# Designed miniproteins, single chains, continued (4): the designs that were tried, part 64

Each design is a single chain, and the fold is of that chain. pLDDT is the mean over its residues in the fold that is shown.

## One batch from the design tools (miniprotein)

Design m14198
Fold by ESMFold2-Fast:
Order: C-alpha cells, then sequence, then structure tokens
Structure m14198 (fold): chain A 87 residues (1-87)
C-alpha cells in the first residue's frame, strides 16, 4: 500500500532527524525547521521509485545490515517495510 509506505517513510525520516538532533543539541532552529520541511519531498521521491528500484534499494539495505549501527537499524527497518509495501 502506497499509504502504508508513506506513513513508514515519514516515521523513518522523523526518527532520523530526532537521532541527529539528540547527538547535536546545539543545532540552530532554522536548520531543524529546514530539515523537517524537506521530509514530505523526500517521502514523495521514495514513493516515486519503480518496483525494480525499490527491490534494488531493499537488497542494498539487507547487504549492509550487519554493519549498520543499532540506531540506524531501527530506521532502516522502517525503510525496508516501506520498500516492501511498494513491491
Amino acid sequence: SVEKARELLEEALERLLQTRLAKNPDTPQELVDAARAKIPGLVDEFLSLSKEEARNYLKEIEKQWPELPEEMKEIAELIKEALKALI
């Protein structure tokens, strides 16, 4: 479902933003607002992937999975589920 993929991608990108902010608490509000404003566009870009492109991204995530930091694995899992919903 495209709707399910959208929800998962929005959650993944918001979680990524929050993870980066937690590591950089002095990030200026202007940059935080600019980053958050880009999320809908990034979600739309992901949702525009062909089934073949989505499969290729899924394979690359799975290939790199053992080397991902734990905090990135949670975000990558949301992206994997979104990509599976597009296939």
Scores: mean pLDDT 83

Design m14199
Fold by ESMFold2-Fast:
Structure m14199 (fold): chain A 93 residues (1-93)
Amino acid sequence: SMKDEFFKELEELNKKLLEAKTLEEKLKIADEIVELIKKYLESIPQEKWPELLDEISKMIEDTIRSIKDKEEQEKLGSYISDKLVSYLQEILP
């Protein structure tokens, strides 16, 4: 149920991201998404991270592709990707 709770919270944040009216609001929600992902990964053994990251990446990519404004889509995609890659580079060997 921890995995189910995580994906439910991620889905709700993704929905809020799409409903947000300004790029500034979307970026704030993107920060919340990144922090939720980090918190969940830290609660799970690293051996399970590749499978979870694949599922997470697919959900995030689908959400970003649903953004109607192409400039916002590119900025948000890069923002989330850069933050997650930086985090993973700090903690993975």
Scores: mean pLDDT 85

Design m14200
Fold by ESMFold2-Fast:
Structure m14200 (fold): chain A 82 residues (1-82)
Amino acid sequence: SLAAEIAKKLLELGVRPKGDEAKTLAKLVEEGLIKSPQELVDLMKGKLKIPGVSEEEQKKLQALYERLGDENTEKLAEFLMS
């Protein structure tokens, strides 16, 4: 599944997936809620709000951003939108 591939990518970036983070990221891609790598980066940084993503899901994504940092978040976004 895409969620399993995302979980593997997070581990490759040195971050252990927590809870439903990989499933939330898979939903964003599969439902077409993000259109570019930059939109995902901005969402994870809390600069962008997307209808269809709950406030709780957005907080979890921002917590993931804090664990990844800027460079790894950009690498994750490029991987998901490739």
Scores: mean pLDDT 85

Design m14201
Fold by ESMFold2-Fast:
Structure m14201 (fold): chain A 83 residues (1-83)
Amino acid sequence: MLKKFKTDKEAIDFANSSPKYGVYSNKPTDLKDISKVKNHMLINGEPKGLGDIVTVYNKITKKFEKAKVVGETKDGLFVLEII
């Protein structure tokens, strides 16, 4: 599933709907965006776009997991699905 969200809030609300989703942003405020989805963060990489596979650190499970970029906003926020 690939989704385009009209706002960062919509993308964050979607990610918060299931523990398998998280968010990432390459903007200067990316830490604030991730803080709204407290269970995931990216390490050692930047997603290039929809369908990209990245490694994320899950704060709740304290494990590194693979995630796929399944959503984006026009402002550069990405939604990730844990694999």
Scores: mean pLDDT 66

Design m14202
Fold by ESMFold2-Fast:
Structure m14202 (fold): chain A 65 residues (1-65)
Amino acid sequence: LPLYEVKLKPGVYGTRELVRIVEENGGKVVKTIEMLGYSGFQAYLTPEAVELLRKHPDVESVTPV
């Protein structure tokens, strides 16, 4: 699976629901990132997981690494 960086919208903290979406759609989270003003994670994603994450209200961007 290709590796993606998933960036959350400003002010969103915690990734539990998004990690569940990744895992339930055949992906794998490899690293989580939480900083003031920036939160996100890197994950191997299926095409289905990419589409679901891009449509999620808490997600700013999903970009290939």
Scores: mean pLDDT 79

Design m14203
Fold by ESMFold2-Fast:
Structure m14203 (fold): chain A 119 residues (1-119)
Amino acid sequence: MEALPLSPAAAGVAAANYARNRGLSDEEILEEARRVGDELGVELTEALLAGEPAVSLLERLRARSGPAAQAVLDRVIALVREGRSSTEIAAELHRVAASLDRAALDAAVTALEILGATE
């Protein structure tokens, strides 16, 4: 079976985090986000480079999301505010992944990319 492709928003954040971990400049990181991401992926990357915390990026993603995606993001935001680690949040999302529709699953994956990028 082929691997499930990332949403454009998740792909943008993932590419930006990968470039940042390689020590690229903020301009080069934004170029990577623009290459593979959509408008939301670029917006999230700009907020990340501006030093916004994970909860702020998750609220931006929530504002651009439908009700099913907002429900999963509300859970992630609550866990971040409770001080749960990115590993614990990833484990929780993995447990519920099979019950999520595509939009909620895409939001969960994007949230995990945000949490990885803000460590």
Scores: mean pLDDT 81

Design m14204
Fold by ESMFold2-Fast:
Structure m14204 (fold): chain A 80 residues (1-80)
Amino acid sequence: MAVTEEIGQKAAEEAQKAALAVPGATAARATVEYDKEKNEAYVSVEVSATSDEALRAALEAGRKAAEAVPGVRVPEIRFA
């Protein structure tokens, strides 16, 4: 449990940082849900941006950053 929670938190932090690093991204939030039986973490990414292009770039950056962490999946991407 603790290892999966730590992995999920790290993925959420990296997703938020990657999304906010995109020019035009104004806010990013990542939430994590742990599946203890599967030993997997699911990260949902929510972004606000000044343009549709910045929004797409921020969502993609966040998804890639989260999925780069082993055991993490991104089933949902949300517009804020």
Scores: mean pLDDT 74

Design m14205
Fold by ESMFold2-Fast:
Structure m14205 (fold): chain A 99 residues (1-99)
Amino acid sequence: MAVEAGRGIGAAMAAGGSQDPELRDKGVELARKHGGEKAAEGSRQGYDAAMRGPDEAVEGARKHAELAAEGMKEQFGDEGYRVARSGGETGAEAARNAA
């Protein structure tokens, strides 16, 4: 679970700013705060996998980020959607607010 959540965060950060290493590092730190070092490692793996994929995979990751925002809306209401749409900082914050 923690590694998978981290991979999702990493892929979403890559989709939101695929050439921005600051977003990669931000995703790793968010994953670490909520799932420890295993989630941080998952976030690195997810980001790196998305970045190594063809352009079609990057576009797919953007679509999956949109679906993730809808999923977070279902679990955490409008706050989860708002948080997910605010540029990927936000899986960790929505999870924290649901705790």
Scores: mean pLDDT 53

Design m14206
Fold by ESMFold2-Fast:
Structure m14206 (fold): chain A 91 residues (1-91)
Amino acid sequence: SMAELEEIKKGMEAAKEALYKVFLLVLNKEHPLPEEEVRKRLEEILEQLKKEFNLKEIAEKILEAWENKDEEELKKELEELAKKLFEILTK
């Protein structure tokens, strides 16, 4: 149905935007935002990922890695997020 196609399109757009925002906030080295602002926006984006894609576990791991300043774990979890979002979008 047209309603089902519209829901899929909205989900795909939301997933792409969420992933793009996460990468901009946590990996942008040229124009970094203040840490407090990054934290607030990251928590908002990860909450959307929990609600829209049922990605609670990966969202919590990303936030934990960022809070712990573990750059290698953060990169690993962001790559896993990208993989999971790609799988959701290509079903």
Scores: mean pLDDT 69

Design m14207
Fold by ESMFold2-Fast:
Structure m14207 (fold): chain A 63 residues (1-63)
Amino acid sequence: SPAFELAVKRGKEAGLSDHDIALALAALREPDPALSQQLRDSLGEKKDKAMKIARDSIEEAEK
């Protein structure tokens, strides 16, 4: 998807793996708050950075 491709490119520049970006995007799509939290927690210290890149990439791809 355009959002995933953009997030992966920006994530790589920020030192994030494709797996980190996939977890962040999965967390944003997860309707269960507990499962969303588990996906975010799997990112560890990268959580805030990965979630921001994923969110910004979705917003940009929807334009």
Scores: mean pLDDT 83

Design m14208
Fold by ESMFold2-Fast:
Formats: C-alpha cells, sequence, structure tokens
Structure m14208 (fold): chain A 70 residues (1-70)
C-alpha cells in the first residue's frame, strides 16, 4: 500500500492516492476522519508542494495514530 501510494504521488495521480489512502484509513478510523485526512494530504501535495516522501511519512503517522486508538 505505501509503495503504491508513493508511486501514485510521484506520477501526480491524486485520484489513485486518495482512493488508496482512504481504503487504508477506513480500516482503522471513521469515514469522516478518513475523508478529511486524505483531502488535507492532497492539499499539501498539490497546493503546498510537499514531496511524495513527506506526504507518505505524514500518511504513515496518521495511520499509526489511528491504529493506536483501536
Amino acid sequence: VLEEIRKALEAGDYKTFQRLALEALEKVTDLSFALAATGYLVYLAKHQGMSPEEIVKLFEEILKEAERRK
């Protein structure tokens, strides 16, 4: 999943990124949070120019934090 997410971001395929990130987050948190988090990550990549590596690291931290709450 993380490798596919990184490749999608490197290709500028934000639709695939959002789908993969949402699928992963929905397994560990509620839909509203998953949608908000994935939307914010797309914003950071697209409008703030964050690198794919930085976005993947943020996604991993969000995923770990959500899993810790289960």
Scores: mean pLDDT 79

Design m14209
Fold by ESMFold2-Fast:
Formats: C-alpha cells, structure tokens, sequence
Structure m14209 (fold): chain A 72 residues (1-72)
C-alpha cells in the first residue's frame, strides 16, 4: 500500500470520527476506527508506515474516550 493511500484513508477516518463525535455517536465512531485499523493491518506491509498509522488510530481512540467522558 502506498503512503499516500494510507494518509488519504486516515484523513477520511478523522473527518468521519469528528462528524460522529459532534453527533454524540461514540460507539459508531469506535466502529469506524476499528474498521479502518483492520483494513490497514491487512494492507500495510511497511513497518514504518504501519507505526505512523497505528499512532493516528490510537490518537482517535483516545479522542473518542475523552469526548465520551466529557459528555458523561
């Protein structure tokens, strides 16, 4: 998988997660992140690109958890 494709997919995931968080749809946001991680884990063979993608995904999970905690 090319780095550009990974960046584009992560950008779309970030946008979708932000939209879902604005709507209070935390479980749907988590599903989007998990689905993106699963797709990237199958497609990324370069360990450096994978490490960067994992950091973005982990950041999104933290953001969802923080937003849900703030809403409680």
Amino acid sequence: MEAREVVQELLETVKRVNELLAQGKFDEARKVVDETRARLEERITDPFIRAQADEVVDGLKRRIDEAEAAAA
Scores: mean pLDDT 80

Design m14210
Fold by ESMFold2-Fast:
Structure m14210 (fold): chain A 66 residues (1-66)
Amino acid sequence: MGEKISEVIRKSKLSDEAVEAIVEALVLNEDPEDMVKAILEELKKVVSDEKAEKVVNEIKAVLEKS
């Protein structure tokens, strides 16, 4: 799980601020659905809406395949 999420983050070439937002959302939420929602909301604060949705969809795919 964590290794696949790390690959998505690495491939997306996100800023340190965006990576920190993803990690915070993952730590503060227990359910995958809540994690996805929190990641999207936090990423929209630091990156464009289109980029945030793309990254969230890739993370969601990883969580669903687990």
Scores: mean pLDDT 74

Design m14211
Fold by ESMFold2-Fast:
Structure m14211 (fold): chain A 74 residues (1-74)
Amino acid sequence: SERERLWEELEKIFEEIKEAVRAGAPTAEIQALFEEFGRKYLELASLLSPEEQRRLEEWILERVRELGRLAAER
């Protein structure tokens, strides 16, 4: 489904962000990945019920925590 495709795309972009952060990629590259992530997030969010939106927000918060840990290790 479109929802499943967007979830997979968000997960893929997030993995690319993690790799870029670990590799110390240029700020512009990391920013571009975040912009793409944000666009896909908004697209997915528009297709979700309020309950599903809350679960997406919980997933994002966990991803933000994970990324913060990775950034701190640099």
Scores: mean pLDDT 83

Design m14212
Fold by ESMFold2-Fast:
Structure m14212 (fold): chain A 71 residues (1-71)
Amino acid sequence: DELLEKIKKEILESVAKEGFYVSEALSVEEAEKLREPLEKFAKENGLKLTWFPPPGVKSPNGKVGFVATKA
């Protein structure tokens, strides 16, 4: 997935340069599709993802984001 590969690259570059990565606004559909592969990627790379809103909480406007940091 093009979007997934773009986000993975941006996470690694931003965490290396700044210590964290803040995602662009994602739709709920995109976030649900990306959540599992991104969490797996984070675990494999010693990273932690913090989602907003948290998993299981509905977004009132359909927007979801996350922050990636070193675990």
Scores: mean pLDDT 81

Design m14213
Fold by ESMFold2-Fast:
Structure m14213 (fold): chain A 92 residues (1-92)
Amino acid sequence: MELAEALRRGAAEAPPEIRETARRGAEAAIAAYEAAVEALRDRFPEEVVERAAAVAAAHAGRLVAEGVPREEAVEAAVRAAEEVARRLAAAA
């Protein structure tokens, strides 16, 4: 909940020329974070899930900024989060 509010506030405070792009990126990042948590929460420790979901949020935001449709960006971000979670679990 707090992450979604922070991302939306950050987008609203962005310079006028990029506010709409920032808003779209924030919404994609929030969706990717929530989707990654849902996909990983029963498979990995909470600490790993939180780190992987944060990567999903950042990745989805970047893809939307580059013109990738939101649904495709979220799907790609969740796949990246699963890879990150596997690597983090293997390193521990």
Scores: mean pLDDT 80

Design m14214
Fold by ESMFold2-Fast:
Structure m14214 (fold): chain A 118 residues (1-118)
Amino acid sequence: MREAELAAARALWEAFRDAVAGNARLLEEDPERFAAHSVPAEREAALAEIEARRSRTPEARERAELATARLLAGLLLDSDPEAAARLLETLAEVYAEEGREELAALFRAAAEELRARL
């Protein structure tokens, strides 16, 4: 069960990253439409993704992943807080085990902030 939960959390994160990549394409193709239908966090994530693709540096990719993680955390805070906290805790565990400490710390902080509101 835990293995399936870790796999599901990772699959959700990858699907969400693909959605942000789609937003990056929309921003490049139709910036006015993107601006009319996006919030600041969505724009930040899309811009970071564009920069990561353009520069091809590990630092730019890390910034893009952190921006995407902040967007996901923000969207989850308005849903079922208990389920959201468990998902964020699971993602923090997945990425800590992979040595992605900055990303893991971001998910952990978001989960703790959400738990504090319960």
Scores: mean pLDDT 77

Design m14215
Fold by ESMFold2-Fast:
Structure m14215 (fold): chain A 68 residues (1-68)
Amino acid sequence: SEEEEKKKAIEKLNDLVENDSELASLIQEFLENPSKEKEAELKKKLISLGFSEKEAELIIEELKQLFS
């Protein structure tokens, strides 16, 4: 399900963010000033780390939901 896929993506994100200061900074910047430019930067970084485009979109949607 989409909910299960999202949960797994977030779990993987939490593991990665502990070891990637650039990822942590991009997430912080996006949350502080959510813009299409920052969203695109974060999405590209997530894909570079092995997330699918769909997983990256689910992560970004969740971050928006929590902080918008």
Scores: mean pLDDT 81

Design m14216
Fold by ESMFold2-Fast:
Structure m14216 (fold): chain A 95 residues (1-95)
Amino acid sequence: MTPEDFLSYLRDLVKKHSTDSLSLSQGDGVLDGVERILKKYGAEEVLNYSEELDADGVLRVHAEFRTKDGKILTLDLLIDEKGMSITGVSLRDMP
């Protein structure tokens, strides 16, 4: 999966899990933020992707990307009825 494929998939997830138009508008702003983060750190490909829907209807997304510098960029997202938020961003050297 490319970073562009990830962003497209993420946009579709927000539309499926957010119930109101305000949530969708906020999700678009967060998607722009995600794209800027991926571009800033030079994300090249998705190394790992997981999603978990909990009993409260909250979707948790975890993604790891290889960067141009050979590091791992980790991105944690939360999608609920209010929209999408970035809950964690970290960058570390590959093991």
Scores: mean pLDDT 75

Design m14217
Fold by ESMFold2-Fast:
Structure m14217 (fold): chain A 71 residues (1-71)
Amino acid sequence: MSEEEFEAEVYLALALIYLAVNKLSPTPDPAMLQKAIELAKKSIELAPDNEELVKTAQDVIDEAQAMLDAL
């Protein structure tokens, strides 16, 4: 695993944590949802050729955005 690929995995893991916390919360935090989107986008920027990672990160972005739009 390259340094960039490792960093991408870390950013994706953080994005997933922010999203999961908000999905389990009765009062989702717009700032945390926005942070999840930013972290997922950073993950894609660091490892754009990793299809599995990009797909997972895009799913995080889409779900976090849908939650923001529902607030």
Scores: mean pLDDT 85

Design m14218
Fold by ESMFold2-Fast:
Structure m14218 (fold): chain A 58 residues (1-58)
Amino acid sequence: SLPEFTTTGVLVPDEASIAAVNRFQAAFDLPVDGVADDRVVAMLGRLSFGPDGRLVRA
């Protein structure tokens, strides 16, 4: 898969972003669905925003 086009200035829910969403939902006592809403994606974009390219987090 080569979704490089979707990363061009657009926040897309990647594997790392989904993991962060799960953590965020758990912290808010919400069901861990991994659903990245526009608000959640914007917030995670600030935290998971790595200019180094792709941060390898498991």
Scores: mean pLDDT 52

Design m14219
Fold by ESMFold2-Fast:
Structure m14219 (fold): chain A 80 residues (1-80)
Amino acid sequence: SSNKKLAEVLRKMADKLPTASDEDIEIYKSFVSMFRVSSRIAGDEEVAELLDKAVDALEQGDKKGAQEYLLKAAELLEKK
């Protein structure tokens, strides 16, 4: 399912965050920004709000906070 595939992408991104370069972080911000818009269009506001928090954390340089929000979003997607 699309939810399972998105969850896998978010988990892989979260796993890579602690060692991610600044260039990787900019790429991750772009993908997460696209995913939050797609989640809102799909009517999944809970996931979209977690992805908003992940983007905000990435913009602030809070890799650990971003990792936690991405993992929470993945967990919600896996329960659907």
Scores: mean pLDDT 86

Design m14220
Fold by ESMFold2-Fast:
Structure m14220 (fold): chain A 55 residues (1-55)
Amino acid sequence: SHLEELGRRVIAGLREALASGNPVLQRVAAAEARKVIDELPEKYQREVEELLAKL
């Protein structure tokens, strides 16, 4: 579904930003994730919250 695809893309972006250690990329990825998190299925919402907590 569109929301599952969106969830996968957001998670991938957050993981990439975390792995980069780049604070600008981390800020951008976190902002994008926060805009859509409430629209995501619960499973993806939890993973996004876990990744945001690591920033």
Scores: mean pLDDT 85

Design m14221
Fold by ESMFold2-Fast:
Structure m14221 (fold): chain A 76 residues (1-76)
Amino acid sequence: AEAREARARALEESARHLEQMAKASRTVADMAGRNAEENPKWKDFYLKTKQSSDDLARLAERAAEEARARAEAVRA
């Protein structure tokens, strides 16, 4: 019982960290998009940064959802 609850809480904490990582990556992607518009000489670099940061955010969002699902499964 206590071991299951501790594992579920650890998975929920991991999910929160991944959710924060996703938010940070989305912020970087948004900034890169703006920088691409403001700096045409570096547009390709900033657009690539935006794509990579958006991809990282999607991976972190999926990992967070999986961690939350595992936490629910452990409590069941």
Scores: mean pLDDT 88

Design m14222
Fold by ESMFold2-Fast:
Structure m14222 (fold): chain A 70 residues (1-70)
Amino acid sequence: KRISDLELRALIMEIVEEYLKEGKTITVSELIDEVSRRTGLPRSEIEDLVREEVAWLKKIPAFKDVIVDD
């Protein structure tokens, strides 16, 4: 079953918000792994979308420091 891009972006936001609330950081690679694990999709299928969403989220001051470059 295909997960929509909107559902994937919502999941990425949810994971980043969880880390923000816990005072934790997550690398881009770790975020890709977490999305892959939660969806069952291989990393290669989601990597580009996760990286695109991360670029957008880094424009939000609250999320900029939660996501760390590898």
Scores: mean pLDDT 80

Design m14223
Fold by ESMFold2-Fast:
Structure m14223 (fold): chain A 100 residues (1-100)
Amino acid sequence: SDRDRRLALAHVTRAEGLADIAQRLGDDAIANGDAAEVREALDEIDALLAQVQEEVDKALAAARRDPASYAEIEARANAVLDRVQATRQRVRDALREKEA
């Protein structure tokens, strides 16, 4: 239904916004942070990843009720999760280098 399509779009858009915040936090911490600040950013990104997963789950649940939009929402959801996980890994790698 139109309502389910709008709900799916709203949730995946929120997930994308949270991923943008995670990427900015990670990039700033890598460029400018000491080891303690990078650890803090990693903790914040882990919390954001949990929120992204919740929004993705809600988006996909709504999209299952609107088959015409499902492929688009699924692709966007997967891209968002991949992006946050990639950001998390870059921050983790930077933390190891700063603690070495």
Scores: mean pLDDT 90

Design m14224
Fold by ESMFold2-Fast:
Structure m14224 (fold): chain A 118 residues (1-118)
Amino acid sequence: SLAERVEALMDGVRALGDEAIKAIEAGPENVELAKTYADALRGVADELRRIAEEATDPETQKLIREAVDHVRKAAEYIRKAAEAVLQDPEKAMQYANEARKHVDEAVKLLREAVEKLR
């Protein structure tokens, strides 16, 4: 069902986001891994955008579209964190914390969308 697809992608956002932030926290050796997770998050955002077009309820479409924006921002902040790790570890952690907030908001919005699709 559409609800099952959104739930699977919600779980993917949480897992990829958490692993990307762990990679940033682990230090410069894991920068490429963090960037790989950021690219995977962008892929999830693109799939969620396609799913939003399949949703018939405008409120559900809005929730998924807002979640897409947060997933994209999370991916961008993870990339910024990865690029900052070597030169400015404190700034990298600030970007990682911003990414965490966007992951949390995306998961919250997607959970609400799943409830509306049931």
Scores: mean pLDDT 91

Design m14225
Fold by ESMFold2-Fast:
Structure m14225 (fold): chain A 130 residues (1-130)
Amino acid sequence: SKEDILKRIQELLEQVLEKITEIGNMLSKLKTASVEERKKLLQKIIDTLTEIHNLLSEALRLGKEANLPDYILRLLEQARKHADEAIKYAKEALENPEKFDEYIDKLRLHLGRLEVHVRRALELVQNLLS
């Protein structure tokens, strides 16, 4: 049913928010990390952002199937774009340690935008279930 699809989208978006929290915790550890620990944390951040991309792609697929309003679909598309930008900057930080702080600042910016769009999409989906 449409209600079952909306509940599944809600679960996917809640999982995205949990993974954003995990990335925030990994980012806080970067400040005191050794060079080798930093590389491992960045790889885990990339892997977790890739999981977020896949969860958002599934939410978008289900949202289109449920004929969600375009404004909700746009929020999910923008969230996924910010996840992709965050992946890009995490990879740049891994490959270019001399510009590490610049790339981590950009990663944090896109992670914050990702979270805002996901929280808004989640609220709108929850309102449709009410």
Scores: mean pLDDT 93

Design m14226
Fold by ESMFold2-Fast:
Structure m14226 (fold): chain A 58 residues (1-58)
Amino acid sequence: KKAELNRLASEYRDLADIYQKLADELSKNPEYQEIADKLRKIAEELRNLADKLESEVK
């Protein structure tokens, strides 16, 4: 039960992780700082959504 919510949360978490990794790598270079900041913000929002969905199941 609640398997679909858990799966959706996992998918959001995976996407957030991908964006966060990209932002982290880009932030190593000041030249890409602005885009890195935007990606990190998106990743954080996705992670928050995933956490909310997962915590609702748990």
Scores: mean pLDDT 78

Design m14227
Fold by ESMFold2-Fast:
Structure m14227 (fold): chain A 62 residues (1-62)
Amino acid sequence: LVEEANQVIKQLQEVRSKETDPQLRDNIDTIIKRIQDAIDNGDEETLQQLIAMAKQLLQELS
C-alpha cells in the first residue's frame, strides 16, 4: 500500500510539473499532502481512498 502510494505521488508530481492551470496544481498538491499525511499516521483506510481518487485524477489528466 505504501509502495503504491509513493508511486502515485511520483506520477502526480510529474503531471503537476507539466500542468499550467494553477487551480489544478493546487488540487494536485493537496492530494499529495493528504497521501503523505495518511502514510505518516498509518491511516490505511484513508490512504486507500486517496490512492483511488489520485488514480482517477491521473486517468482524467492522461
Scores: mean pLDDT 79

Design m14228
Fold by ESMFold2-Fast:
Structure m14228 (fold): chain A 88 residues (1-88)
Amino acid sequence: EKEELVKEVLEKLEEEVKKAKEQGAEIDEKELEEEKELIKKSNKKDLEMMLASLEAKKLGISFTEEQLNSESNEEFFELLKKKIEEAK
């Protein structure tokens, strides 16, 4: 269900923002609102990728610039899922 994925992504994004603020990071609220709008307008595949990215960040998984430049969203998503499973 798309609406459930939107809620999960938004919830995890808010958790990440809260942790960043606790660590003294400055949050650009305009960029945050733009990100939330993008999440609400995203399709299921994009939402699943966003959810996986936030989960990876929560687990402390970092990606290199080269990995982020993966041409296919599907290839990046597969790599991301694999790293999440390896980190568990």
Scores: mean pLDDT 70

Design m14229
Fold by ESMFold2-Fast:
Parts: C-alpha cells; sequence; structure tokens
Structure m14229 (fold): chain A 83 residues (1-83)
C-alpha cells in the first residue's frame, strides 16, 4: 500500500540519519568542535520528527515524503564533511 511505502521510506531515512549521527558523535569525541555539536542537535531533531511521521504517515503525501527524503540526503552529505 502507499501508506506502507511511505513508512518504509521514512524508516530507511531514519536509519541513515541514525548511522551518520553515530559517526559524527565519534568524530566529535576525537576532535571537538561547536559545529559538530550543532550538527548532532540538527540530526536529533530530524530523527524525532521522522519518528512522529512514521507514527502518522497518513498525514503526509507521497510527494512530501519524497521531498523530505531528498532533503535528508542533502543533510547527510553536508554532515559527512565534518566526519
Amino acid sequence: SDLEKKREMLEATRKRLEEVYKELKKALDENPSLEKVRKLATLSLWIAELDFMISHPEMYSMEEVEELVKTAEALIEEVRKFI
């Protein structure tokens, strides 16, 4: 179903954000910087918002989910520059 597809896309995106969060946290421990702290905070907020969306996928269109995934991919690429 479209609802199941939206949930799967959101869950896959959440997993990727969690993975990059762990990598960035390790990088922060090795070389502290305020920029890394700010990026960790941003990732934490995104994960929390994704948890809400995964619980309420009916509130979002497929187009909105696809746009969110694209934005999350851009965020992951930006954060990887700090790792």
Scores: mean pLDDT 90

Design m14230
Fold by ESMFold2-Fast:
Structure m14230 (fold): chain A 69 residues (1-69)
Amino acid sequence: STKEQLEQQAERYKKMAEESKDPILSEAYKKAAELNKKAVEGEISPREAAVRSTSILLRAIGDIIQEEL
């Protein structure tokens, strides 16, 4: 079910945030987890959670690349 998938995705992102050594990635995963949790609770749509989570993660990757250069 969509709710089960959202719950699993939120838990996955929480774990990735805890295991990430990079503070930019850790923060991005925390935000992604929060968005998926909001979708589970019906505060935002699953599509909105997916789009916003992807956007946050892509920005974080861009920021890391920018810092390493």
Scores: mean pLDDT 84

Design m14231
Fold by ESMFold2-Fast:
Structure m14231 (fold): chain A 83 residues (1-83)
Amino acid sequence: SLLDLLKETLDILNEVMKLVREAQRNGDEELKEKANQFVKKVGEYLRKAREAYERGDLPGMQEAVEEAKKIYEELKKFIEKYK
């Protein structure tokens, strides 16, 4: 359902924000700057997901889940490289 896809997107973006907070606490200047960029991305993707949900846009919600997963993997790989 659209609601299930919205919940999945929110859960993934919450996991991204956990990685952001870890990077902000433990990172060097480069990692902290990257984390700040991901704060903006999370905000943009939250808006996109909500707008797709409000429109009843199933393809848009599926895209939002995919994009959230990509953001998570990108940030996780970046953090792991600098640990």
Scores: mean pLDDT 82

Design m14232
Fold by ESMFold2-Fast:
Structure m14232 (fold): chain A 56 residues (1-56)
Amino acid sequence: NDKYAKELAEKLKAGEALTKAEAEYLSSPELRNKVAELSGISVDELTKLIREVIEK
């Protein structure tokens, strides 16, 4: 789990798009907060990215 959160954070820092499975993983507030902290992206911005993947 820690390894996956770190890999997602690095992917987001590189500007890569989230997959639907990754967005679903980040539906957990605890995991979203952790990835936001590791990536330097705000929780609000990360929520927007998740919505863009899930909502099309």
Scores: mean pLDDT 79

